# Designs tried in a protein design run: designed miniproteins, single chains, continued (4). Part 69

Each design is a single chain, and the fold is of that chain. pLDDT is the mean over its residues in the fold that is shown.

## One batch from the design tools (miniprotein)

Design m14547
Fold by ESMFold2-Fast:
Structure m14547 (fold): chain A 70 residues (1-70)
Amino acid sequence: IEELVKEISELVKKAKELFEKGEYEEAIRLLNEALKKAQELVKLDPVIGKAAIHEIEKFLKEVEEKLKKK
């Protein structure tokens, strides 16, 4: 559980750094990887896993909105 949480946190942190640099496509790629790991986490801890999925999906939507138009 802790290892998955750490991997998800590192991917999200990297995606935020890319988002700040304007590298939206790469940020989306890392967020999709984090989402896959969060889905694995749901199988081990549904409460923490669902919270992680929600947070990742929210950030992914923000990045996608930046790609389209504000």
Scores: mean pLDDT 79

Design m14548
Fold by ESMFold2-Fast:
Structure m14548 (fold): chain A 77 residues (1-77)
Amino acid sequence: MQRYIVRALFADEEAARAAAEAVAKVPGVLGVAVSAEERDGRRTLLSVVAADEAAAQAAAATAEAAGGEVLSVRPAD
């Protein structure tokens, strides 16, 4: 089964953490990580590993509903 990676950008770490909690509850989400954006320092990146494309799309929609800017949804290695 092809795993997917979703990346979404949030205005701050608090917003990204709240979104991470919501995304972690999506069926088929295998992992969620929150990290500060190295180049800008003011924005926070949310990275999601999903079991398949349907889970990745659901995770992306959840992140966007939480105020995130979805940067990418792509197959994992």
Scores: mean pLDDT 79

Design m14549
Fold by ESMFold2-Fast:
Structure m14549 (fold): chain A 78 residues (1-78)
Amino acid sequence: MEEAEKLLEKGKEEEKKGNYLKAGDMYDQSGKLYEAEGDYEKAAEAYLQSGRMYEKAGNLEKAKEAFEKAEKLRELAA
């Protein structure tokens, strides 16, 4: 859906501003929407970006959760 893509673009905008926690939240929401649509490849990519943003924000627990979601969905996409 266009909502997942818009959240991905908002995440990129927040990342460029250095708002890493916000960017991570936007990427996580985008991943959830792609996952709900069955687009596991795009969902995995969004969760990977979310994890990277949470890592930059210093929230290692959220980063770990996002990376684990990305890995699981990459296996489903293969």
Scores: mean pLDDT 85

Design m14550
Fold by ESMFold2-Fast:
Structure m14550 (fold): chain A 95 residues (1-95)
Amino acid sequence: GAAGAAAGLAVAEAGVAAGDARLGGAGAAAAGRAAERGAAPPEIAEAAARVGVRAVRVGAAAGDREGLAAGIGGAITAIGGAITAGLKHGVFPKG
């Protein structure tokens, strides 16, 4: 649900703020998956993608390969979720 997407984004933000790229990436992926399923608006998935990119930078700076991979996966999942949610959420004018 939307609550799950918001929780995923909050975990991602908290992870990045704490320097934990793995939590940042995992939270971003969770928010992206929720958007892909239609449980979140594209804006939440877009925010999650931005956090995923920040998680990549945190992981790279720390030399955390698993965190860097989680950040990349989270960002990609969130971007896919945003595109899918945008297409389904009526970005086009309704006739």
Scores: mean pLDDT 78

Design m14551
Fold by ESMFold2-Fast:
Structure m14551 (fold): chain A 73 residues (1-73)
Amino acid sequence: SPRIKRIEEMIALNEEEIKRLEEKIKELEEEYKKEKDEKKKEELYLKILVYKTIKGGTEYLIERLKERLKELQ
């Protein structure tokens, strides 16, 4: 089914985005641990929070797409 294939492609693309977000979060968390300046540390914390929020939204989208895929099968 063309609809099933499109949903599978959307899931795959969003799972790829999750991996990229996880790599970016890890990089920022490593920078945060090494940072000694409190102002820069706070800026890194806020960036981590933003990326974690985006990741959570993307995970939610994947879950909804997987539910739709089950309904079509």
Scores: mean pLDDT 89

Design m14552
Fold by ESMFold2-Fast:
Structure m14552 (fold): chain A 69 residues (1-69)
Amino acid sequence: LAEEAARAVRGSIRLSELSGADLATVVERELRDLGVPAERARELARLAQELYDAGHSAEEIARAVAEAL
């Protein structure tokens, strides 16, 4: 799960940057697809957005989300 979540977060950041899709929305959907409960997926999506806005790299964000899982 943690490795799958990290991969999903990295993919979500790439998709957001290429398409302009909202990062938190994409991360929440991908984590829910992996079986993360809806409330926790939303919390982790907010964490990913906060770290992205603070200038963290995709790898740092993916690690933080996976560790918080």
Scores: mean pLDDT 85

Design m14553
Fold by ESMFold2-Fast:
Structure m14553 (fold): chain A 101 residues (1-101)
Amino acid sequence: SKADELFAQGVAAFKAGNYKEAIAYFEQAAKAAGGKNARALLYLGAAYFMLGEYEKAVEYFEKALALDPTNASAWELLGQAYEELGKYEKAEEYYKKAGEL
């Protein structure tokens, strides 16, 4: 699908370290899927995290987890984002959640 093609282009940009370009592709992929592409939302969070935009990373990780709460990696990334924001108690809770999956 068009969403799958856009997502693949986003992953390629992300792996190359082109995080702003990756965000543009992942936003388009999520929009093409009606906002219900858990993987695109997860990668949006990861790309914002790599850019140091930790509050945006949290927002997208929470959206991804609302669609797929069984993704242990997403809970771990949410924990890392809260740690970068200095919210250590929340980070610990989310790391424990990742470890339970």
Scores: mean pLDDT 89

Design m14554
Fold by ESMFold2-Fast:
Structure m14554 (fold): chain A 72 residues (1-72)
Amino acid sequence: SLLVLAGTIPTGPYESVTASEIAAREGVPVEDRELLPGRLIAEAAALRAAGHTDAAVVYDAEAGDLVLSWTP
């Protein structure tokens, strides 16, 4: 199961990247967009392994997109 937190991303000292930005960066084709939640979860896991223990995937209702956020 995919774990996604619902809410608005705070404007604090967080780094963030959207699913659309990751898709653009990695050249994810339109037909593979359903894989984006899994890709963000994998990126969150990599960030946590690198010491960013608060890295999480959240659905940002204002952006209308999934957002990966973490403290730098």
Scores: mean pLDDT 67

Design m14555
Fold by ESMFold2-Fast:
Structure m14555 (fold): chain A 79 residues (1-79)
Amino acid sequence: EELKKKGEELKKKAIEYAKKGDVKKAEEYGLEAVKLFVEAGDYKGAIDAIEDFLKALQEAGFISKEEAEEGIKKLREMK
């Protein structure tokens, strides 16, 4: 419960830093958010956090649209 709320807050900070181009802080907050979602048993929340992070990096121009889409595709377990 509390872990999931903390994960969501850290995810928002990671996305903010990614959009600003502070990749190191974005990675630090992003990894901690994913860790908290996993500890809470919210694996979908962890995957959603990674997807949102990849999209933010694509919007900031650090990765291509193709790289973001390929990363999301791998995370979603394409059947």
Scores: mean pLDDT 74

Design m14556
Fold by ESMFold2-Fast:
Structure m14556 (fold): chain A 57 residues (1-57)
Amino acid sequence: MTEEQRRRAEELLRELEESLEAAARGVGEVLGLDEELEKRLYEMLRDVERWVLLRLP
């Protein structure tokens, strides 16, 4: 893995995180989820992102 490949992957993951955060807020608004459930959805999405980061080459 090159430093350039790692940097690009980190950029893409940042973009993905921003998109996932926006989606989590949107879903919470549409479904009328309470604050605790919205927080849990956000945490689950961040856990998935972290899992992906750990498995990049």
Scores: mean pLDDT 71

Design m14557
Fold by ESMFold2-Fast:
Structure m14557 (fold): chain A 70 residues (1-70)
Amino acid sequence: DGLAAAEARGARYLPYIKAVSEAMKYAKSQEEIDEISQEVAKIAQYELETGDPEEAEKKLKELIEKMKKK
């Protein structure tokens, strides 16, 4: 059944969901929202290609920190 696979997928995507939610709190314009979405998608693609969730999480934290400094 897809439930166990969905739970595993949910756990894998949870850092991305949290990062988007956090970064969105610091977005001041639609352009910044679009930038956040694009950057998160790139990090997700990187993790999918390399299988490195630790590096992906690091990139997500760097994105949030960048948005906080704006």
Scores: mean pLDDT 71

Design m14558
Fold by ESMFold2-Fast:
Structure m14558 (fold): chain A 119 residues (1-119)
Amino acid sequence: MEEALERARKLYEEGLKAFQNGDYEKAIKYFEEAVELFKDVDPVLAARAYTLLGVAYYKMGDYEKAIEAFRKAAEVAREAGDNSLAKNALVTMAQIAEEAGDKELAEKYRAEAASLPGA
């Protein structure tokens, strides 16, 4: 666990560096590896890493994968009791769906976000 957390942290930091440099493809690869390690150790960090994975996919124009990553962020955050992070992910999914022209899907995500209790 300790070694996995240290490795996940290094992968997450490398992902952030790639993201800051606009290398979203490289950032995605690092964040995918980081989430797998964080899942078993720190669900809140896993949810945060999924959020960054979603943003990286969105920056690449891959809206379907962005929504999938944010959906995972919302699921993991909710299971960890972080309703604020879960709401933020759902609201971001609604914005992406609306930008993609899927107003019905956007409304579903907004309703889901509104159904969660406050932070």
Scores: mean pLDDT 84

Design m14559
Fold by ESMFold2-Fast:
Structure m14559 (fold): chain A 58 residues (1-58)
Amino acid sequence: SAARRLLLEAIARVLRGIGDVLDAELSGDEERLEEAERRLREAREEYAEAVKVVEEAS
């Protein structure tokens, strides 16, 4: 279903965001870390919205 795909894409984005934050931490690049943390925050918000869509579609 479209709702399930939206949720899976949101999960994948969160996991990628976590990886980007870890890579930035390991590199010691504060600018990359701030950008990665912002993207992860946005991905987490999209995940929360996707969960609502799936709950409403069920």
Scores: mean pLDDT 84

Design m14560
Fold by ESMFold2-Fast:
Structure m14560 (fold): chain A 102 residues (1-102)
Amino acid sequence: VTLTQSPSSVTVKEGETVVINATASEDLGGQLNWYQQKPGGAPVLLSLFGQRADGPARFSSSGSGTHFTLTISSAQPEDTATYFAQGRDGAYGQGTTLTVET
């Protein structure tokens, strides 16, 4: 499957809501994961098949079929990272780079 993320990059102020979208080339059902990757860090699984895995309560995921969303409510400077969608076949989207300004 091919995953396309939007936006490719976004800069927000602390406390703003961030919405990251992923569109799949085929129906995945609910089988999409979200990862956070900080520079030099290991990836952190935020959402496993639509269920919250790791990370703060301000992270939520939704969607099914071909359209999926990761929402970060009240973004914090620590949320500055690249976020990746991963489909059931292991394919990753191109990533969305988030910068949170203080």
Scores: mean pLDDT 83

Design m14561
Fold by ESMFold2-Fast:
Structure m14561 (fold): chain A 91 residues (1-91)
Amino acid sequence: AEELKAELAEAYNNRGNLKFNLGQYEEAIEDYTKAIELDPNFAEAYNNRGAAYFNLGQYEEAIEDYNKALELKPDFAEAAKNLKRALNAKS
């Protein structure tokens, strides 16, 4: 059950990444959200959803997701970099 959920979370995250690369940020957010629902500790999915929110100008939502990614993985350099960028964009 947990193994299947982890694989399904990875599949949604990967499909979200494909949509993100196509500039389909709203559709990417839907897939990342499903990945997070299946695996609430999936730090990479939070970081990826934050990046999609950032590209839509939704900086508050991006900051929240980057903070959650860093809470789950404090050494997540990409999430820390993305958080600084989002904070600067909001101010």
Scores: mean pLDDT 91

Design m14562
Fold by ESMFold2-Fast:
Structure m14562 (fold): chain A 61 residues (1-61)
Amino acid sequence: SMSEKEKLIEEIERLGVLAAIRSGKSEEAQRLAQEGIKYAEEGNFEKAKEYKEKLEELAKE
């Protein structure tokens, strides 16, 4: 089974792809995903979750 960190990184990666496809803003989606993954890698899950939420909103466009 995946750790909480690994699961969060995978979710952010998937959302980055989805947000890029749905919004057409691939550079913005990539930037948000990279920042979220960076925070998750550092163990700052609160900040990583904020970027995940931004990607979820971008994916609604």
Scores: mean pLDDT 86

Design m14563
Fold by ESMFold2-Fast:
Structure m14563 (fold): chain A 75 residues (1-75)
Amino acid sequence: EEEAKKNFLKGAKYLSEGIKALRQKDYEKAIENFKKAIEYFKKALPKMTDLQKKVAENGIEIAEKLIKIAEERLK
């Protein structure tokens, strides 16, 4: 479904923006973008193929790990 694809692409975009913010040491912006990435990947999951579902699940796991790293750096 088009909505699932749109949500997946938004998740990927926010994950990328979060990584960019993290590299710039903008930890608050990184956390916000990673939280949005998780939200959009979760919205995409119910309507995805098994392969795409694994990719979205991996994206969520990566975002969650990077949030913890950003939170540690922010204290």
Scores: mean pLDDT 84

Design m14564
Fold by ESMFold2-Fast:
Structure m14564 (fold): chain A 60 residues (1-60)
Amino acid sequence: MRYLATHDIIASSPDQLSIKKGDILEVLEELPGPLVLVRNEKGEEGLIPRMALRDSFVEI
């Protein structure tokens, strides 16, 4: 499923992906715990907080 970012999200660790408002993400894997693995339109993969996916994204 694809998600559109409604807010900028700044990565706080090297394993996290920085997201800009208007970015489209594909969820690749739901990991146990507070992070999910996503891919952006550039093909870059990284983790984002699960709460950010629920609060700062809309499914498209």
Scores: mean pLDDT 78

Design m14565
Fold by ESMFold2-Fast:
Structure m14565 (fold): chain A 65 residues (1-65)
Amino acid sequence: TLEEVRREAEREAERLIKEGVSRESAELMVETAVRLVESGEASPEIALVSGRMVAIAEQIDKELA
């Protein structure tokens, strides 16, 4: 369910925050994963990977900009 996807994404977000990723980027990961599954664009597994990549890209953009 979307709730299960959100719960799993929030767990990953907590790990990312502990590793130094900003709360804002971690929250973006959660929302990205949930939206991808809700829209039918990705399976839960692919959505979680995609969300993580978005959070990492956001951190890189902040470092380079």
Scores: mean pLDDT 76

Design m14566
Fold by ESMFold2-Fast:
Structure m14566 (fold): chain A 92 residues (1-92)
Amino acid sequence: SEKDIELLEKEIAENPDNAIAWARLAYAYLKLGEYEKAIEYAEKALENDPNNGVAYAIRAKAYEKLGELEKAKEDIKKAEELGHVYSVEFAK
């Protein structure tokens, strides 16, 4: 929701180290179809927590939607190695 984005942006302004808030913001933009922003914010989550499997999964889905299938595949592998079970169907 738009209110969720506003709350997450406020949290990040007060605590830019909050990898969970960055990952949640990335997911919100992914759901809006804003794939480039979803990637940007997932990258911010990974800068603060490189073991955030959810951020890899979100970035993988955004890459898939943009046709960046090899980048999506690498992020899926990383998410699964970190214990996050994620399956992505690639466009044929």
Scores: mean pLDDT 83

Design m14567
Fold by ESMFold2-Fast:
Structure m14567 (fold): chain A 65 residues (1-65)
Amino acid sequence: NEAGKKSAEAAKAAAEAGDATGAASARHDWYLNGGVTEEGARKAVEAAARGDAEAAAQYTIDGAL
């Protein structure tokens, strides 16, 4: 899935920059394109709320396959 791969790459780049909000936003965009469940999107947002950009990005990357 092209959209999922782009979202995963965007989330990874945001996490590398330490941008937890950006990582969560990339995950949300992936969710809106139907690539992941609401539960996965929620976990990414919760990780970002804790300031854990790497965990937020991982939920997107793991969901993209």
Scores: mean pLDDT 61

Design m14568
Fold by ESMFold2-Fast:
Structure m14568 (fold): chain A 92 residues (1-92)
Amino acid sequence: GEAEKARNEVAERFGEIAKSITDPAVKAAAERALTIVHLVMEMAIAAGKSAVEILEEAIAVLKRLREKADPETAAVLDKLIEEMEKILEEVK
C-alpha cells in the first residue's frame, strides 16, 4: 500500500545520502538515525497508520535527534528531514 511505498522511498533516498558521507562518526550517526526511522515507520505500519502519519512521526523523531546533534551531524539530519518532507508532499 501507500505506507509501504513511502517507507521504501525513504529507504532509497536515505541510502543515497548515507553513501555521500565520508566522515566515519557522522556516517555512524546518520546510520543510527536511519535505523531509528525504519523502526518508527515499521511500528506505525504495523499499527495501521496512514503513509502521512508514519512520515510525520518519523520527521518528528529526526527533528528531536537534530536538537542534540553537533553541527556536522545536524547538517546531515537536515538533509534527511528535507527528503522526508518531499516524500510527505508526494503522498498528501
Scores: mean pLDDT 81

Design m14570
Fold by ESMFold2-Fast:
Structure m14570 (fold): chain A 56 residues (1-56)
Amino acid sequence: LADTPLFRREVELSMELIGLAVKEALGEATEEDLRRKEELDAEIDRLAAEIAALLA
């Protein structure tokens, strides 16, 4: 289960999101970084829903 492609992808995107959040907190985030954060948040939500459906 933990090694499913969906779970691996969620972890990967979450790590990228954390990196961008750190940049924003430090005042180093660009407009591209902020846009990417929005995209990642939406994708993570979608993947989490898919994983939840697989577990149900």
Scores: mean pLDDT 78

Design m14571
Fold by ESMFold2-Fast:
Formats: structure tokens, sequence, C-alpha cells
Structure m14571 (fold): chain A 60 residues (1-60)
């Protein structure tokens, strides 16, 4: 099997995990492409980092 097949499988698994975590809706999960997933993950990572910094400031 090719790296492309593994990447598609991993993409689907990741979308399923995002749905389970409540980070995306069922409609979004069904419509997502690899490019959409990559963009969303970049946005979510930025958001998570910002929240982590705010949380750290509250403890100090």
Amino acid sequence: SSRRERRERMTRAFIADLLRLGLISEEEAAAMTEEDLSKMLSELLTSAVDKAIEESKKRL
C-alpha cells in the first residue's frame, strides 16, 4: 500500500477524533478534505496555545 492510502486513513481517523472531542460538527466532519483539516488544525493549535498562555497567567 502507498503512503497516500495511509494518509487518507489517518486523515479519516483524525477527523473522527475531532468529532468525538466536540471540536467539529458532524456536517463539517463529512465535508472535510485533507486541506480543510490542515487549515482547521492550524487554527485550533493557535487557539489552544493562546488559551494555555491565559491559563498560565491565571495561576501566577
Scores: mean pLDDT 75

Design m14572
Fold by ESMFold2-Fast:
Structure m14572 (fold): chain A 66 residues (1-66)
Amino acid sequence: SQAALEAAEARGQAHLDLVRLMGEFSELIDDSLPFEEQANLLAEAGRLAAEDPEAFRKRIEELKKK
């Protein structure tokens, strides 16, 4: 059905958006931090992205302004 196709497309787009945002976040991480701290920041970002994608997008926007 059309609705099922649209839902599948929306899920695919959301996943691609999540991957893109994770990439942007990794570029915003301070490279001078120890590897373990960078890895922990990425893990926390991944959790937030899965639990609240909108909050994650806003977090990235805030980091870009700082």
Scores: mean pLDDT 76

Design m14573
Fold by ESMFold2-Fast:
Structure m14573 (fold): chain A 71 residues (1-71)
Amino acid sequence: SQLLAIAYNNLGNVLASLGRVDEAIEAYKKAIELDPSFANAHYELARVLSFSGREDEAEKALEKYNELKAA
């Protein structure tokens, strides 16, 4: 469901703003699971992964974001 993917992305944003980084990551991953083409969710995941020091995973998420936005 696109609406459910948006809801999980929004949940991730709220959790990230509260410093609940691991929970934010899980929420963004759930948004991507529900809508793999959701470019913004890949970008937000990359941002929070980078902030948490998970640079290799952040790079992969950013590459997917760039792939989706290049269409």
Scores: mean pLDDT 88

Design m14574
Fold by ESMFold2-Fast:
Structure m14574 (fold): chain A 95 residues (1-95)
Amino acid sequence: SHMEALRQKREIEKLDKEYEEFEEKAKTSSPVARADIYLEFLERLNKEKETASPEVKKYLDERIEKVKQELDRLMEGLPEDVRAEFRKRLAEIEK
């Protein structure tokens, strides 16, 4: 419906704004803090996906994949012990 499409558009715009805020916060943080911010954002996106409509779920899936790619690149630069801990946290989030 027209109202449903408007709600979906507003929800996507809200998610885009939240992503911008997380990205800005991440840019000013140390590499370890940046990885933590991305993990927290990924957890929030996965929770949002549980109650989202099919159209919003597609958008969330694309955003989750992008965040995972950025997190993987970031983790390659971290100490091995820290990287192992963050990979365990990522696995728990994906359950």
Scores: mean pLDDT 80

Design m14575
Fold by ESMFold2-Fast:
Structure m14575 (fold): chain A 93 residues (1-93)
Amino acid sequence: MDEEIRRLAEETVRYLKALPKEEQDRFIEDISAILGLDPEKIRSLLENDQDDELIAMLEKALREKWENNDYVGMFAFLALLEELRLAAERVKA
């Protein structure tokens, strides 16, 4: 479980960094809404290449969702992560 939550956070950061700025902003808004995070803080950490701090922040938020039995929020995040992955793959193509 812990390794899976960490991997989800790492994948999220990796996919976000693959996107153009305009698409990053859209996904950052959706992520912040689902996880209850400040979108400006996420943007700042991405722009300053503070990947470890961003991963830790996302991991903490996801762990809190899981521990509070917010499975609806967790499933919403997983659906968003799949959209994010597909967007990142489209940029590569």
Scores: mean pLDDT 84

Design m14576
Fold by ESMFold2-Fast:
Structure m14576 (fold): chain A 60 residues (1-60)
Amino acid sequence: GKIDKIAEEIVKKTGLSKEDAKEIVTLLLEGKSEEAVEKMKKLGLSLDDIDYITLLIHDS
């Protein structure tokens, strides 16, 4: 599905688990951008990776 495909791209780019990637995608699609960004920061993602993921969701 759409969420699974986006999560797989995040896993390939960042090395996150598919579970964490799917949770981030779900938060962003629900408009919970602040919660998603905080989770990504706690997982150790760079600002460049956070920006990449956010733009990827916008195009979806």
Scores: mean pLDDT 82

Design m14577
Fold by ESMFold2-Fast:
Structure m14577 (fold): chain A 52 residues (1-52)
Amino acid sequence: MELSLEDVERLKKLIEEGASIEDITRYLREVHPELTEEQARELAEKLKKLIG
């Protein structure tokens, strides 16, 4: 799975605005619908830890 630069910037803003793991997971699944809920949630957790 590859995230575009725009996806990364949008995710960073969501996390900085206090988005929950569920919000980030929802966004990831909208951009990459081929991701399972588990994969999207794991990625959301990693991104939130990296930024927050």
Scores: mean pLDDT 77

Design m14578
Fold by ESMFold2-Fast:
Structure m14578 (fold): chain A 83 residues (1-83)
Amino acid sequence: AYAEKARELAKQGKYEEAIKAAKEGVKEGDGEAAVVLAEILLELGKYEEAKKAAEEAIRLAEEGKAPKSVAERAKEVIKKTEE
């Protein structure tokens, strides 16, 4: 729910609300919310925060709390912060 809400808010340009929704999902252990947070922060040029959110998404996926695709998306975010 949090990840979907964050994506919809970001599509509407409501970035503060999108970040808040994604952060709430991360607190609940939602790896999809963590990668969505990382993708939004990357789009906004907040590279340090995006990398931190992506690292959390990888951790949650490695713990079996998110699919492998979440970790792959998060690794792509990290790569883009280093370019």
Scores: mean pLDDT 84

Design m14579
Fold by ESMFold2-Fast:
Structure m14579 (fold): chain A 65 residues (1-65)
Amino acid sequence: MSDKLAKTQELMNKAVEYAEKVTDVEKAKEYYKKAVDYRTSTPIGGFLVTTAEGAVKVGEEEYKK
């Protein structure tokens, strides 16, 4: 079960990194979406996903301009 938490954190880091660099916003969405699927299995994953979701949304607004 601890492996799931580690994977969730890794996916979150990838999503945030892609979103911050704004080079692959679509990939950032894919990674955070996978992390979201795992977050329901871990309480800690919940807040990490929420944070990355905000970053991705900001990236979407900038990218669509």
Scores: mean pLDDT 57

Design m14580
Fold by ESMFold2-Fast:
Structure m14580 (fold): chain A 116 residues (1-116)
Amino acid sequence: SIQLTESGGGTYPEGGSVTLSAKFSVPLSELALIGWYREKEGEPLQFVASITRDGKVRYAPEVEGRFTISVDEANNTAYLNMSNLKKEDTATYYAFAVSATKPELAFGQGTKVTVE
């Protein structure tokens, strides 16, 4: 029942920046946890970043200091700002949400990011 509309995919220069966005079909106040996972070719699905309903943020060590997760409740959107891009950041990025009101975990369709 949670739908995610993702944007920000494409090809970006090494050392550049990009902001991925995920717009949710439900109010952010109904979500307990929002974040991103990524899938690199030949590697398992990896945690990237998350933010809880009460504003607690967590980052994977490999992106800490370079990536920032934020939310805009007025626009019902979450953002992953990715700075100082490395070729190793090339992956499909999946926004996810965990419901606060029922046992539901939803993923978006994925956003491809290529760093060259």
Scores: mean pLDDT 90

Design m14581
Fold by ESMFold2-Fast:
Structure m14581 (fold): chain A 64 residues (1-64)
Amino acid sequence: MSPIEARYVQGLEEVGRLAEKSGNLDMLRAVLRQAELLVQQSTDPAFRARLQALIARLRAAIEA
């Protein structure tokens, strides 16, 4: 995973965490959609794995 990819996914993880803590479902859905688009566009296994972990967390938060 490149430094740019690492920084970008870290940013999404931070926004997702804030949305989860605040119960902001619209923000959770926005971060989820962005992560799903990124995983479809990336071929880097490490970046994809980190995005898939984020997607799983966001889905769990939305379903709660």
Scores: mean pLDDT 83

Design m14582
Fold by ESMFold2-Fast:
Structure m14582 (fold): chain A 91 residues (1-91)
Amino acid sequence: GEEAAERAREGGRKAAKGAAAGDAEKGREGAEEMAEGAREAGEEAGRAGEEAAEAAKHGAERGAEGNAAGAAAGAIAAIGGAVSAELVARR
């Protein structure tokens, strides 16, 4: 859970940094890592994971376009997925 959440946060940070620098390739790569981390966290959290994966996918698409707002939205969803995964792990 925590490792997938960390990957999603790291990917989101890279996507935001790439978007801010106008580096579409770096933004896309970070957004893809964020989507992968959110997907892994989502597999553990069920429904919350489905929502996080959809938002992360949207963030990846926006990150590829150099859109920092889209990358940020994906990062927020990834954090939500991470929290949900941690709650499931404590059951």
Scores: mean pLDDT 63

Design m14583
Fold by ESMFold2-Fast:
Structure m14583 (fold): chain A 61 residues (1-61)
Amino acid sequence: SAQERLQRAEQLEQQGRQLAAQGDYEGALRQYSEAAFLLRDVDPERAEELIARAEEISGQM
């Protein structure tokens, strides 16, 4: 369901933020990408924000 995808995406975003804070940019990118994929149909604007965040991290690698 959409609610389950929103809930899972929130968890993935939290994990991504934690991994980025620890310097695990590869891990953070995987989490943000999965969260964006889950949100693509239910919250497209939030999905785009996560893609932009992933691109920012990728640019620092």
Scores: mean pLDDT 85

